Designed miniproteins, single chains, continued (2). Designs and how they scored, part 25

Each design is a single chain, and the fold is of that chain. pLDDT is the mean over its residues in the fold that is shown.

## One batch from the design tools (miniprotein)

Design m4843
Fold by ESMFold2-Fast:
Structure m4843 (fold): chain A 100 residues (1-100)
Amino acid sequence: KIDEIIEFLQKLIEALREALERGMTPEEVVARLDELGKEFVKKSKDPELQKSFQAFVDGLRALVESSEDVEATLRAVIEDLERQIKAYNKIKEKLKKQLE
């Protein structure tokens, strides 16, 4: 479960970094986020994770669409996602030690 969340967040960071490098429009960013969200929803076997992935993508879409500075918003989101990955990795390490 945690590994699937980390993979999703990593793929989001990759997509957002590509969007910044390519100078993608807000519409193109939203389309890419939707594509990635659909991929992870179909790939996941956990209905709770499917709903969470969709809700996360919907939230990012709304944030991008309401942004006055899409580039600054994407950079801030990338930093937040990187912090989330670090937090999940710490949880994973603690769980691994307790379940040994």
Scores: mean pLDDT 80

Design m4844
Fold by ESMFold2-Fast:
Structure m4844 (fold): chain A 101 residues (1-101)
Amino acid sequence: MEKFDEALRALREGKYDEAMKLFQELLDSEDPSIQLAALAGVMLAAYLKGEITEEEVLDYFSGILNLKKKPKSIEELFQALIEKGVDPELVERLLEIYREH
């Protein structure tokens, strides 16, 4: 979890490129929960940097999570991640950063 903590720190400090790199390294994790949390972190960093829209984030995750109904917000998306088995603690830490911006 140390790399995840470093990535969250980079996000809080506005170091979006550093955060994306750290989250991308976590995509190699054998834990599917960590892989999904890391993917959410990459997309959040890209969104905060202004590279992608909220709509693009929601579309992407609706496809990969095979959701019956598209989430209306990042908060609904993060709830869907928890329902798909992502650790609620990891999701809540990402959501706190989203709410701070």
Scores: mean pLDDT 82

Design m4845
Fold by ESMFold2-Fast:
Structure m4845 (fold): chain A 55 residues (1-55)
Amino acid sequence: SQQEQIKQAKLEYIEEVEKIIEEAKANPSISLEELVQRIDEANAKLQQRLQEIAS
């Protein structure tokens, strides 16, 4: 169960990152800095979810 929750959280993170990259490719006004910030925010959410699952 916990391993399945971790897998799901990581899959959702990957899907969110893929969406961020697609949006950045479609919109040339999105800077590299903005792209990195959005990915960092997605990673921070993943880390919070993993801590909740481990608790």
Scores: mean pLDDT 86

Design m4846
Fold by ESMFold2-Fast:
Structure m4846 (fold): chain A 102 residues (1-102)
Amino acid sequence: MDEQLQRDIEVSMYLMSSSVSRISAQNAAAKGNSEAAQLSQKASDEFLKSAKAVAEGDYKAALEHQSDAYDYLSRLAKLQGNDKDSERYKELSKKYKELAKK
């Protein structure tokens, strides 16, 4: 069944995004950047919730959590002076929030 394989791939992609954000949070914390660490950890937690939602067949919830993860990444990028990444993540957050309504 192609559906199970597709779901497993999507879960793996969200888990990878969660892991990247978690490593970013640990690195920020080690440097004493508490606000950056908190934003990265929140993004990691939201990607983990997206992975769980896909595993449970709740694609709408997965898209909502993905939108929230990108909102946290947008705030993190802005905090770090990366206005281009901040705007890009903000657009992705809005896109996935709209997709979740369908």
Scores: mean pLDDT 88

Design m4847
Fold by ESMFold2-Fast:
Structure m4847 (fold): chain A 73 residues (1-73)
Amino acid sequence: SMKRKEVEEKLKELEEELKKYQELYDAGKMTDEEALEKTKELLEKAIELLEEVEEDPEVLADLERLRERLAAL
């Protein structure tokens, strides 16, 4: 399983990617459908990364929030 520090670094990369898509969406350069699809892809990747370290109780709360966010899309 991936170590927590490695997961945190990967999550940071996904957060930066999500911010870039949000900026494109806010600038009118991305449709609602495209923005939804990219957000869904990134949330799914983040969930997979957190599942690698879900034995950590503090990670479980973050994992639950991301799953709820994905379900709300």
Scores: mean pLDDT 78

Design m4848
Fold by ESMFold2-Fast:
Structure m4848 (fold): chain A 78 residues (1-78)
Amino acid sequence: MKFLTPLEKEVLRALAEMGGQATIDELAERLGVSRETVEKAVDFLVKKGLVEKIDSEKPVYRLTEKGREELARIEAEE
């Protein structure tokens, strides 16, 4: 299986702690990383089906059911 990077795991956790969805700017501020770094991480997570992009006035990224299951697995490994 392809493993998630530490940053990708932190993005999933941050999304869960923020009520299941957030913007790139909110994730960048919360994680203390650049917007560009977060964009690359969420793009990968969207390709994996762990996060979905909601196209609206501002793009919002939402944790999918698969993403919640993967986060639960990550938390069980800690």
Scores: mean pLDDT 79

Design m4849
Fold by ESMFold2-Fast:
Structure m4849 (fold): chain A 65 residues (1-65)
Amino acid sequence: SELEIIELGEKLLKAAKELGIELTMEQALEIAKDVLDGTPLSEIAKKFGIDPDTLSKILTQAVTL
């Protein structure tokens, strides 16, 4: 769902900011789509040049907000 991608993307952007990591809205939305599609975290991390551990922290923060 496009709405689910937007909602997760906004949460990812907020979580990244709280962790001191700079993401664009476009990057956050694409990460949200890849996560919801079940893409492995390691592939998403490589695609966007983010450490897998860092991306895992952003996702954990986003879903617990």
Scores: mean pLDDT 84

Design m4850
Fold by ESMFold2-Fast:
Structure m4850 (fold): chain A 76 residues (1-76)
Amino acid sequence: MEEEVRRLNRENSRLARERGLRYKIVSTEDVTPEEALKKLKEGLERLKKGGPFNVATIVKDPDGTPFYRVSTLVPV
């Protein structure tokens, strides 16, 4: 799971950079690993068409259980 999230983050970042996009964060939400993966996959497909995309950061609960913080970024 984490490795796939990292891979998709790298692809989203690379494609955004290649497109020369500047962006702003319009939303941030804490989600399950499955939701993070889904959002990153959907974000990558939107980014390929020049649309909004997603970035995820792994965060740990106080008990050490990981969750993902997903931000939605739109081109400006």
Scores: mean pLDDT 76

Design m4851
Fold by ESMFold2-Fast:
Structure m4851 (fold): chain A 82 residues (1-82)
Amino acid sequence: GDKKTAELLKELAEELSKKKTVKGEELAERLREIAEEAEKAGDFGSAAGLEGIAYSIATSGKTVDAKSAADGLKERAEELAK
């Protein structure tokens, strides 16, 4: 698995767990940064997936529940760490 991308997603999840909500654009920007690191690590599939999610979140214009986002990112990080 992509250990570096997993660690970055885990760090973002920990940051989000301290918040009630997060702006969609802010979350999208953080996901794009992690996607760039995934691409550098050779995980082009994770990079493309994270970029797609970031685009969808940014274009929605909505705030996101931070705990829900954190839980999803933790699950994805655990999957990538395998």
Scores: mean pLDDT 78

Design m4852
Fold by ESMFold2-Fast:
Structure m4852 (fold): chain A 73 residues (1-73)
Amino acid sequence: SKAEEYRKQAEKYLEEAKKNPETRLDYVSKALQYRGEAEALEAEEKYGPSFGGAKRAVLQHEADRARRELEAA
């Protein structure tokens, strides 16, 4: 339910990225954040609340690295 709503929001941001090339990287970043939150919520349901927090930390770190790499290119 909540995870599905976050996944739908991520998809909407990806569609906006296609429509708005000027802000494409920003929308992609938002989409990744919402998708990451959905995955964290799913991890919490399966493995407990601490797993959601750990999953969020890893996904945020990966997103930050991806953004830096894209900015450097």
Scores: mean pLDDT 75

Design m4853
Fold by ESMFold2-Fast:
Structure m4853 (fold): chain A 90 residues (1-90)
Amino acid sequence: KEAIRKLIEKLRELAERIKSASKEEVQQMLEEQIAYVKQIEEENKDNEVVRTATTAVISALQSMLSKSPEEAIKDIEAVIAGLEKMAEKV
């Protein structure tokens, strides 16, 4: 429950930062976010719900590295919506 809430919070922060960032800054922000999510996955590797959530988030963030900032924000918002639904069940 808490791990998923932290993921949502960090993704919301990322989306807001991307709105005012250059394309190069967005790429760095996405790479930093991927590293952070991988750490959450490692710390929660025995929790199947958290592992499923982190794996999906990492895949989404990796796909965003080749997209525009506007597309990345939209994808982040979709990921947040999915995580919020998971958090409601926990």
Scores: mean pLDDT 79

Design m4854
Fold by ESMFold2-Fast:
Structure m4854 (fold): chain A 70 residues (1-70)
Amino acid sequence: SKYSSIVDDKKIEALDTMLRLLSQAGEHELAVEVRRAVFNKDWERLEELVRRAPESIQPELQKLLEIIKE
């Protein structure tokens, strides 16, 4: 949210964590697309991209997705 620095910090932290998890999994192209989807507030695209991530990190990405979408 633009009205609260705490909410914005939480969303930025969640995005940073999501991008780090994707990069550590070798999903560098997917990480770029995720950042673009979040910047554009394209939640349908973001959910699609998270579903394409490795199954091992999907539960954590899904939790981070909910924080970003709030």
Scores: mean pLDDT 80

Design m4855
Fold by ESMFold2-Fast:
Structure m4855 (fold): chain A 103 residues (1-103)
Amino acid sequence: AEARYEEVRARLMAIHEIPEPDALTRAIAAVLGRLVELGVDEAVLRRIEELATRFVTTGDVDALYEFAVLAIREIRGEDVSDWPFEEVFARFLELAEEIEARR
């Protein structure tokens, strides 16, 4: 149910200290749009989209982590794969805000 998805999402966002519950959906959408604009390789873009879909449909936090790492790599050229989740996630939200500010 849609309500159950929002509950799971709100819990994940609270665990990771996200102050705005819908910020994550906006961040994911902004980053995906930017990857398309940059003409990222089709195989890489497909993998990133699969990870985003897995997180949105199942709440898989590992998929969100991999999504953020790959997106940061493709957009910023930064390797954050060895960073803890909290730091990767903070960097990802900063990236999404920068993308939204350019709209």
Scores: mean pLDDT 72

Design m4856
Fold by ESMFold2-Fast:
Structure m4856 (fold): chain A 77 residues (1-77)
Amino acid sequence: MKELEELVEEIVKKAEELGYYDLAEMIREVKESLTLKDAKLLLETVEEALNTPDPVKQEMLMGGVEVFLAVLKVVSK
């Protein structure tokens, strides 16, 4: 639980650094539906988006995160 909470907090922080505030809130909302593996993959994806100089790649990576979170939100209901 602590490890998952720390991962979620780091993902939220990095998403907010990228200006994706709505996505950061969505991550908090679906936290209970996330596995450790999913959280680690999301963190890696958001970190890649934050570090890429390519704006198209950044939008593609963050778009993938948004779709994944939207699916989790629907399926977890």
Scores: mean pLDDT 80

Design m4857
Fold by ESMFold2-Fast:
Structure m4857 (fold): chain A 88 residues (1-88)
Amino acid sequence: SMAAALLAAGRATLEELKAKIGQGSVPKEEVVEMAYRAGLLYGRAGATAEAAAARDELVALLSRVSPPEVVEEVAEAFERGFREGLAA
């Protein structure tokens, strides 16, 4: 289904983002953009529970390596993408 394909794409984007964060070499602007795109795909899939879990994983990972203001900016980008995806 289209929803299953969008959810798979969202998960793939999240895994790529997590890998880049783990490498420690990714610019903040790229992290924010990828978080927004992941959120958008989860939102378009209507995957509310999976999006909540993905956001929590992203926040937990970033909290180990980034200042609180960066964690907040990335989490807000993911949430904004998710809301826009749901509305589409």
Scores: mean pLDDT 89

Design m4858
Fold by ESMFold2-Fast:
Structure m4858 (fold): chain A 79 residues (1-79)
Amino acid sequence: SEKEEFNREVVKEGYERLEKILGIPAEELARAQRDPSLQDEVQARLDAIMTPEKLAQLEAAEKELIEKYKPKAEELAKK
């Protein structure tokens, strides 16, 4: 349950960071993972707005998310 809660928190924060960088609502990004038709629409929007600067921001956000949650992830891995 703690691992499941941790995974939900990481995924939620991941989508919130994507929303800030890409301008697509976190709720839409989360729904796209479960709805193939919405996934195609979201992917088309991503392709239209993607720039080298946004790609760099995504890479930096991924690194920061990993670093932020690494201690808790390692702690949970020991259980």
Scores: mean pLDDT 79

Design m4859
Fold by ESMFold2-Fast:
Structure m4859 (fold): chain A 96 residues (1-96)
Amino acid sequence: GAHPEVRRLLLEAGAQLSFAAILRLEAKRSEDEEEKIELLRKALEYAREAKRKAEEALRLARERGESPLIIESAEALVRSATALEEETRRELEELE
């Protein structure tokens, strides 16, 4: 298994990415523009935090010589968080 610090960062990044995705979905379902903007801003904050933690997990996993599976998992989280951040930012920009 991965080092406890790497595991913690991966779990936290995954949780925050999930929160970002849920908030973005709630924003898409809202008919209130002000609520939609607020939910997208919160989603963007969670996506950015997920990306930061995933990048830190990737850095530590590489430094510690973690298994290819752990490194690939961290890389996947970085990609997912980056994509969600950019998509959420674009959706927010369309409303402002």
Scores: mean pLDDT 89

Design m4860
Fold by ESMFold2-Fast:
Order: structure tokens, then C-alpha cells, then sequence
Structure m4860 (fold): chain A 60 residues (1-60)
């Protein structure tokens, strides 16, 4: 279940449509790929990266 501070319902749906249904999937993914998804901004990617860094450290 996607629960990220700063991620609204609409953004969560975009992430699920792109194949990122959980925080664990996002933590393992290359976050630069999120910029290829229409409707996701660099600011939103940074917010996601900050949340994941605080919770999981750097993804691999």
C-alpha cells in the first residue's frame, strides 16, 4: 500500500499504473524513471526520494 507524505491519491494511482504499487517497489526502482510518467513532477520525485531515504536508506 502506497503511503508517502506528499503523495496524493492521484499521484499514487499514477505510480500504480506505472507498476509501483508499494513503497518497497519505489525503493528498489530507479527514481529517474518516474520522470517519464506524465503528470509526475521533479518536485514530487524529490519528495518520494526523501521519504524513501528516511525510511529505507538508498535503494538498490
Amino acid sequence: LLSVKGVGEELAKLLEAAGYKTEEELAKADLSRLLTVPGISQEQVEAIAEHLREKYGRPR
Scores: mean pLDDT 68

Design m4861
Fold by ESMFold2-Fast:
Structure m4861 (fold): chain A 64 residues (1-64)
Amino acid sequence: MDEELLRNADNLIKLGEKYEKQGDYKRAAAAYQAAADLLSLVLGEDHPKVQEARKKAEEAAKKA
């Protein structure tokens, strides 16, 4: 697997978590979506980790 893409995706998930803590759900959703897109390139869309990032983006978007 591409370690750099996985690291970038992890950083985007952490950024999304930071935005959620700040109440910025719109930016949190965008960060989680970007993380899911990067993860899907490496792992495939059906991978549990990709699906989890997609769900985080959807839940953040519902709060925005």
Scores: mean pLDDT 83

Design m4862
Fold by ESMFold2-Fast:
Formats: sequence, structure tokens, C-alpha cells
Structure m4862 (fold): chain A 86 residues (1-86)
Amino acid sequence: MSPWEQALALLDEAIALLERRGEEQSAAALRNAKAHVTRLHEEEGASVEQALVMLAHVLREVARHADPETAARLEEIVARLRALRE
């Protein structure tokens, strides 16, 4: 699996976590960010590194406003996403 495909899977994991916890507005924000960053990478030629930075930023912003348990799980996903750049 490419780093980009793995990043999309991690983002889908984050969206599913938020949906399971009833955080529908945050889940919608991540779905919109996924669509936007995917277009930038696949249509506009943004690098995987740029796309990963953008996705990590959006996940951190969502985590900042989440409850501590949800925030901790989102931070684990951000760490896994950042590891894909190495």
C-alpha cells in the first residue's frame, strides 16, 4: 500500500471514530478535508508530503476541540500519519 493510500485509510479510521462517538459535525469536517486534499494531490499535483501535512493539521484542529479520550485516539492517528513521511 502506498503512503498516500495508507494516509487515506488512517483518515477514514478517524472519520469512523468520530461517527461512532456522535461527533457528526467533526466527521463531516474531516470528510470535506479528505475530498479537498485528495483533489489537491490527484488533480492539482500537490506532493504526498504536502497532502500528509495538510491532513495532520486538520486532524490536530479536530482533536483540539474533542473530549480527552477522542483527542488521544486522534493524536495516535496523527502520529501514525506522520510516520508515513519517514
Scores: mean pLDDT 83

Design m4863
Fold by ESMFold2-Fast:
Formats: C-alpha cells, sequence, structure tokens
Structure m4863 (fold): chain A 69 residues (1-69)
C-alpha cells in the first residue's frame, strides 16, 4: 500500500503515540505491536523517504522495541 510521504509520516506518528501510551500503561506487548506497525509503514513506503530518513526512523523504532524486551 503506497502512501504519500506526509500520510506515511502521519501514520507513523499515530502508531508511535499509541505505542508510547501502551508503554506508559505497562502493556509492553501492545507497545511492541504498535512500534512494529510503524516499522511496517516505513518499510512499505521506503521509496517516499531518503536513505538517511529511512535509516534514522528505522533505527529509532528498533531501539524503542529493544528497550521494551
Amino acid sequence: MKLSKETALKAIDIAVKKADEYERQGKKDEAIKWYNIALNVVDKNKDQFSEEEYEAIKKELEARIEKLK
């Protein structure tokens, strides 16, 4: 599913905000699920990002997931 860069960024932001909310509630499994949803949006829309943007977002999301394990 192809999104515009702006729509993809909004979808990522929503998913990250949901993940942060679940993390605050101690729901680590739900938080990991939403960070993975954000990663999926980035990966499916990789062509909308520069190489640097893609790598930065992916690294940030992977770091957040690792913190919750």
Scores: mean pLDDT 82

Design m4864
Fold by ESMFold2-Fast:
Structure m4864 (fold): chain A 66 residues (1-66)
Amino acid sequence: PIVLGGRKPEVLLLTAEALRRNAKITYVDETTVRFTGPDGESVEADINDVEDIREAFDKLPEVDVL
């Protein structure tokens, strides 16, 4: 599992939720993170922008993980 060393608690909570929903989080670049869903669909976001991360996470395909 990948954990972002975010300077804001919101970033850590969003990444934790993404992982809990069985989504993959990978670093594309120093400032870019990719969220990959189970269908292989991916959305990129700027790790320095909490709102950008939240928007990308919201776009991530729903993963029904009990």
Scores: mean pLDDT 60

Design m4865
Fold by ESMFold2-Fast:
Structure m4865 (fold): chain A 108 residues (1-108)
Amino acid sequence: KAAEILARLNKELVEKLYEVLEEAARRGVPKEEVIRELLEEGKLSEEEAELLLEFLSLPEETQAAALAIQGGLIAGTITREQAIEYLRRNLETAPNKEDYEAVIEALE
């Protein structure tokens, strides 16, 4: 589930997600409300909005880890191998081990 969502997060969609997170924090409104507004404005497709809502349904710790890794991979600041090593090191202490394992599988 988390792996499938992460695999569908391209650079453009990750940038849109960061914009949603920043705007929601700035206005003090739910992230889902910002997604709805962007969909109504035609800045998100229905498929993109559904994917972002599914991502936001994941635990906040999983969301943060996935965004940091996907953002680093897209920016070229980390390699896929470095991302996998980082996730594996944190897997032992992660409360959501199944989600971390799914992300590792998506990167392999």
Scores: mean pLDDT 69

Design m4866
Fold by ESMFold2-Fast:
Order: structure tokens, then C-alpha cells, then sequence
Structure m4866 (fold): chain A 63 residues (1-63)
């Protein structure tokens, strides 16, 4: 898994499973709020064909 892909999956995990805002997620991951928003959108599109279980397994692998 690439560093870019890992960051996108980590951002998606935090967005789905925590009450954190994109700004807070950005501070946790060391990236801007805009980067978090962009990566979450990209990951959502890229993994749209996966079941919730398959997506969760990928996100956990990125942690």
C-alpha cells in the first residue's frame, strides 16, 4: 500500500468511525483540512464497489 493510499484510508476511517471534523482529522494525520476532504472523496470513489466489511478490512490494514 502506498503512503498516499494509506493516508486516504486512515482519513476515511476517522471520518466514518469518529466524531472528528475534517480539520481535526487533518491535525491528527499532519495534513490540511483540504487534503483530508480530497482524500476522503477519492477513497470513497475508489472503494465504492466494496462491501462495508471489505472497506473496514482495508482501512484497518492502513492503521
Amino acid sequence: MSEEERLGLQALYLHMYTGYSFAEIGEILGVSKSTVSRRVKRATREYAGLSGRELQELMEAAL
Scores: mean pLDDT 78

Design m4867
Fold by ESMFold2-Fast:
Structure m4867 (fold): chain A 90 residues (1-90)
Amino acid sequence: MLPKATGIGGGVAATRHAAELAPEYREEIEKRSLELGKKFTGDAGIAYASGEGGRAAHEAGQRYGLDPDTVEAAKAASEEGLKEGEKLSK
């Protein structure tokens, strides 16, 4: 079974867990997500940027040797960061 800490609270809890293993991972994902959200606006732009954010989370997780389930949950946090970036771009 997946660790409860990995699943509870969605991507936010997973990125916090990942940050305990590799603090640089959380910082990288948050930064990339916000930058992409600011760059792409509107529904279509957010959909595109969300895909890029998920890819970035997967790549970073692999580089830091994180569990795939943790990486998948981190993608959700990446998507939330992209939505926040879109709000800031207005």
Scores: mean pLDDT 67

Design m4868
Fold by ESMFold2-Fast:
Structure m4868 (fold): chain A 76 residues (1-76)
Amino acid sequence: MEEKLKKLQEEVLKKAGELQELLKQIYDRLSPELQQQLQAVSKQMEEAGDNPSVEKYEELLKQLDALKEQVEKLLA
């Protein structure tokens, strides 16, 4: 289980970094709704860092994937 948790944590950090790079591209095009979602995910990541669990990281991965998709649509 610990090994799975570490892999999920690494995936979350990797996806968060990818999202951050995409956000640099949209800068002035960030909607209030998207900004609110980004803030919520950021808080969840901090909470998961303090109290890591497989379920929390799996939920974060889904949230990050959804946000990345929204940002990519904004770039198109």
Scores: mean pLDDT 78

Design m4869
Fold by ESMFold2-Fast:
Structure m4869 (fold): chain A 58 residues (1-58)
Amino acid sequence: SPLDAAITRVRQETMREVDEVVDKADADPSVTQDELNLQLKKIGDRGAERIREVREKL
């Protein structure tokens, strides 16, 4: 369905953002685990919000 496709797209984009942030943290020894955890939480929260918006629009 269009809704399922849109949710899948948001999830895939969220996973890409997670991978990019993790890769950058792995490459940069100045990034702490706490900082990484905060960035991941923000990405997850945005992804969840985007899914809610998609459900409201479709």
Scores: mean pLDDT 85

Design m4870
Fold by ESMFold2-Fast:
Structure m4870 (fold): chain A 80 residues (1-80)
Amino acid sequence: ALPKLSPEQQAILKEIEALLEQFKAETDPAKKREIAARIVALLDELIAQIRASTDPSLQAVVPQFERYRAELAKQLEAWV
């Protein structure tokens, strides 16, 4: 099972979700690319925070978030 994320990490995930909805609704290709870059940057920030964690259970989910980041980046490229 996935360990529970901190409130700060949960806030980053919620921001990513909100940006993904904005990305879907955006019709300007330049703005879409900016939103996509922000989503990827937030995922990189979340992964970095988890890697810096002293919680071994939280550290164990880093590969799952790295896979999610790779899949999401691929999806965002397909939408542009």
Scores: mean pLDDT 76

Design m4871
Fold by ESMFold2-Fast:
Structure m4871 (fold): chain A 66 residues (1-66)
Amino acid sequence: LTQAQRDAAIAALNALAKEKGPTLSREDVRAALRQAGVPDAVIDRILAGLPETVDVSRVGARLTLE
C-alpha cells in the first residue's frame, strides 16, 4: 500500500469505531477499506484468519504491515 492509502484506511476505520464502537463486522471493515482505495487482494490478506466480528485495533495493526 502507499502511505496515503494506509492513512486513509486508518482514518476510515477510526471513523467507524467512533460511530459503531471498537468491534466491527468483517463486511463493515471490507467496505471501509475498499472506500479508502485498498485493493481487494490486500483487504483479503488483512482479514485472513480474523473472525466475523473483529477489533479495529487488530485490523489497524495489520494495515501498518502492508
Scores: mean pLDDT 79

Design m4872
Fold by ESMFold2-Fast:
Structure m4872 (fold): chain A 69 residues (1-69)
Amino acid sequence: MREELEQRIAELEAHRAALTPEQAAEVLSVSELSPESAALMRARGLDSATVAEVTDLMLDHLRAQLAKL
């Protein structure tokens, strides 16, 4: 479980670092996201966000989960 979260965080951090400015600024609607990402956006009252914002929200969520273990 901890190792799985650490792996997901590392993979997502690498993905975030690899985003071009254009990819990072791409706007996604809640309907285009995975159920997990969509739930995080809805919890914040967001109907859309950039790829960078969605990725950062997911990283914060996963890091918070890891911190509880």
Scores: mean pLDDT 80

Design m4873
Fold by ESMFold2-Fast:
Order: structure tokens, then sequence, then C-alpha cells
Structure m4873 (fold): chain A 68 residues (1-68)
């Protein structure tokens, strides 16, 4: 179903954004992920000294919605 494909695309975006944030801040004590427009994954990694935010636009999810 389109809902399943969209969910998979969003989950992939979440994983990629999280991995990118952790690559920039490997000793992060917390990572939070949200979707600010329902499609753009925003991952924020934080340690005691720094915060890193990574944004990833989900072009696959966008294409799926445009095809619906």
Amino acid sequence: SLAEQLAEALELARRLATAAALAKLPNATSVTVSFEDGLTAVATATDSEATVTVRLVNELARALLEAA
C-alpha cells in the first residue's frame, strides 16, 4: 500500500538523519528525530559540550505523495 511505502521511506530518512548526526557527534548522549513538515527528518544529537542538527528532505516520500 502507499501508506506502507510512505512509512518505509520516512523510516529510512529517520535512520539516515540519525546516522549523519552521530557521524558528526559520535559521543552523543541523546539523539532526537522529528519530521518538521511531515517529510523533512530533523535529527539533533547532543553531548555535554555541543549540539548538532542534521536535516534530510525525503524526496522518495514526496514522490510517493505526488503519485497518489
Scores: mean pLDDT 80

Design m4874
Fold by ESMFold2-Fast:
Structure m4874 (fold): chain A 89 residues (1-89)
Amino acid sequence: KLEELIELAKEKQPEVDELAEKIRKEGAEKLSEEELEKLREIMVYIARQLMEAGFDPERILAGARRISEATGNPEILEAVERVLREVEE
């Protein structure tokens, strides 16, 4: 279900496809600072949609944590945590 939402987001946002293809072909470590910031924005957008759809916040955080670990960028997890706080609190 989460993968289906990512596919829908990719269809709506071409930048998601470009970033995903770069990660797949070159690895997350090859992302520039600008690309990491764009990925953070996309993850925030997806997290908001998932929260509105009633998804479990713990699962959303787990997904963001895995991406943060893969990219070596803790700002992605921190940004998603802020979204969850804003929606619930």
Scores: mean pLDDT 69

Design m4875
Fold by ESMFold2-Fast:
Structure m4875 (fold): chain A 63 residues (1-63)
Amino acid sequence: SGTEEVAAAGREAVARAREAGLSEEQLDRLDKAVARAYTLAASGRISAEEAVALIEAALDELL
């Protein structure tokens, strides 16, 4: 299902953020963005593709 893809994208984004040396505050902001994107996709408000794009955009803003 699309939620598995969103969860995988979230784990990958957090891993890349940690490797890039983002602060605990930045990691918390990313975690909240991932949780929001997942919730929106799981509730059917947005597609999995849109949720993955939101996660990628959140990571790019923090890098």
Scores: mean pLDDT 86

Design m4876
Fold by ESMFold2-Fast:
Structure m4876 (fold): chain A 60 residues (1-60)
Amino acid sequence: MKPLSEEELLKIIAEAIKNGSIPTISEEVAEQLKEFMLKLIEENPNYNRDELEELILKKV
């Protein structure tokens, strides 16, 4: 599986904000959230892209 890029993670965050899963956040908070999700991906290397995306959306 190709790992998620930082750009792809930011797009997932943007979609979560758009869908109302998380409130509109500052650029600083978005960076912190991206770092948190990168850690979740690192801790779950056996997950495929779809499973990682669902995990991220459930956590934010």
Scores: mean pLDDT 65

Design m4877
Fold by ESMFold2-Fast:
Parts: sequence; structure tokens; C-alpha cells
Structure m4877 (fold): chain A 102 residues (1-102)
Amino acid sequence: SAAEEERLRALVDMALGLRQQLIDAALNNDWETVEAILAELEALSAAPEDERYARAREYVAAHPEAVARGRELERRIEAGDEEALKRYAEASKKIAEYKASL
């Protein structure tokens, strides 16, 4: 239904926005922001669906630039953009190495 599509869109947009913020923070060695976003992702995974949807709508309204950049990164990755893939891989490696150091 249209309502289900709207709900899924909000959840996807929040996930893409948070991923973009996580990538930016990791590439800038901003580990406080990385830890904050990882904690938020854990909290979201534990939350019931209605709360996750409410938080997604709030996030999308509060962070339209992060959502837009996150959606663009996803399009570039799906298109096989080498620089987008390298940036994603570098951020993922830095996050994994940081987590292993704890």
C-alpha cells in the first residue's frame, strides 16, 4: 500500500543518511561521532517498528542534507562509481579497525 511504501521510504532514507554521516565521521577520524551513530543504530535495531518509523520521520526532517547525500552515494555505488566504492570501502575498513582496537 501507499502507506507501507511511505514507511519503508522513511526507514531507508534514515538508514542512508546515518550511513553517510558514519562514512563522513570515519573518514575525518571523528570517533566520538562514529560511536554516537553506532549506538543510535543499535538502539534502532532494538526498537519496535512503530518507534523506528517515528524516529525515521524525525531523522529525515532534521537531516535532509545527510539523507540527500546518502541517497546520492547509494545511486553511485549501484552504478559502480569507483570513487564512491573506494570511499565506502575506506570508511568501512577504518570503522572495523577502530572497533577491533576497543
Scores: mean pLDDT 88

Design m4878
Fold by ESMFold2-Fast:
Structure m4878 (fold): chain A 81 residues (1-81)
Amino acid sequence: SHVEKTKKELDKIIAELQALRDQAAGIDPALAAQIQQVIDELQTIKKNLSTFSKEEQDKIVEQARAAVAQARKLLAQAQAA
């Protein structure tokens, strides 16, 4: 189903954010905390995913991928400092 496909995609995104959080924890604890907030929000969304339309689910995945890209950028900046 669309919900199951979206859940699998969110699981991959959450795993990627968890890896970025762990990398950030030793360099920039504030960034690690910000990434954790995004993880918590996505886990809450995942639990309630069936309450969203297919269009809303697709937008959630798009926004989650953007959050990963932003976290990678901020981590790279923190590592360069």
Scores: mean pLDDT 89

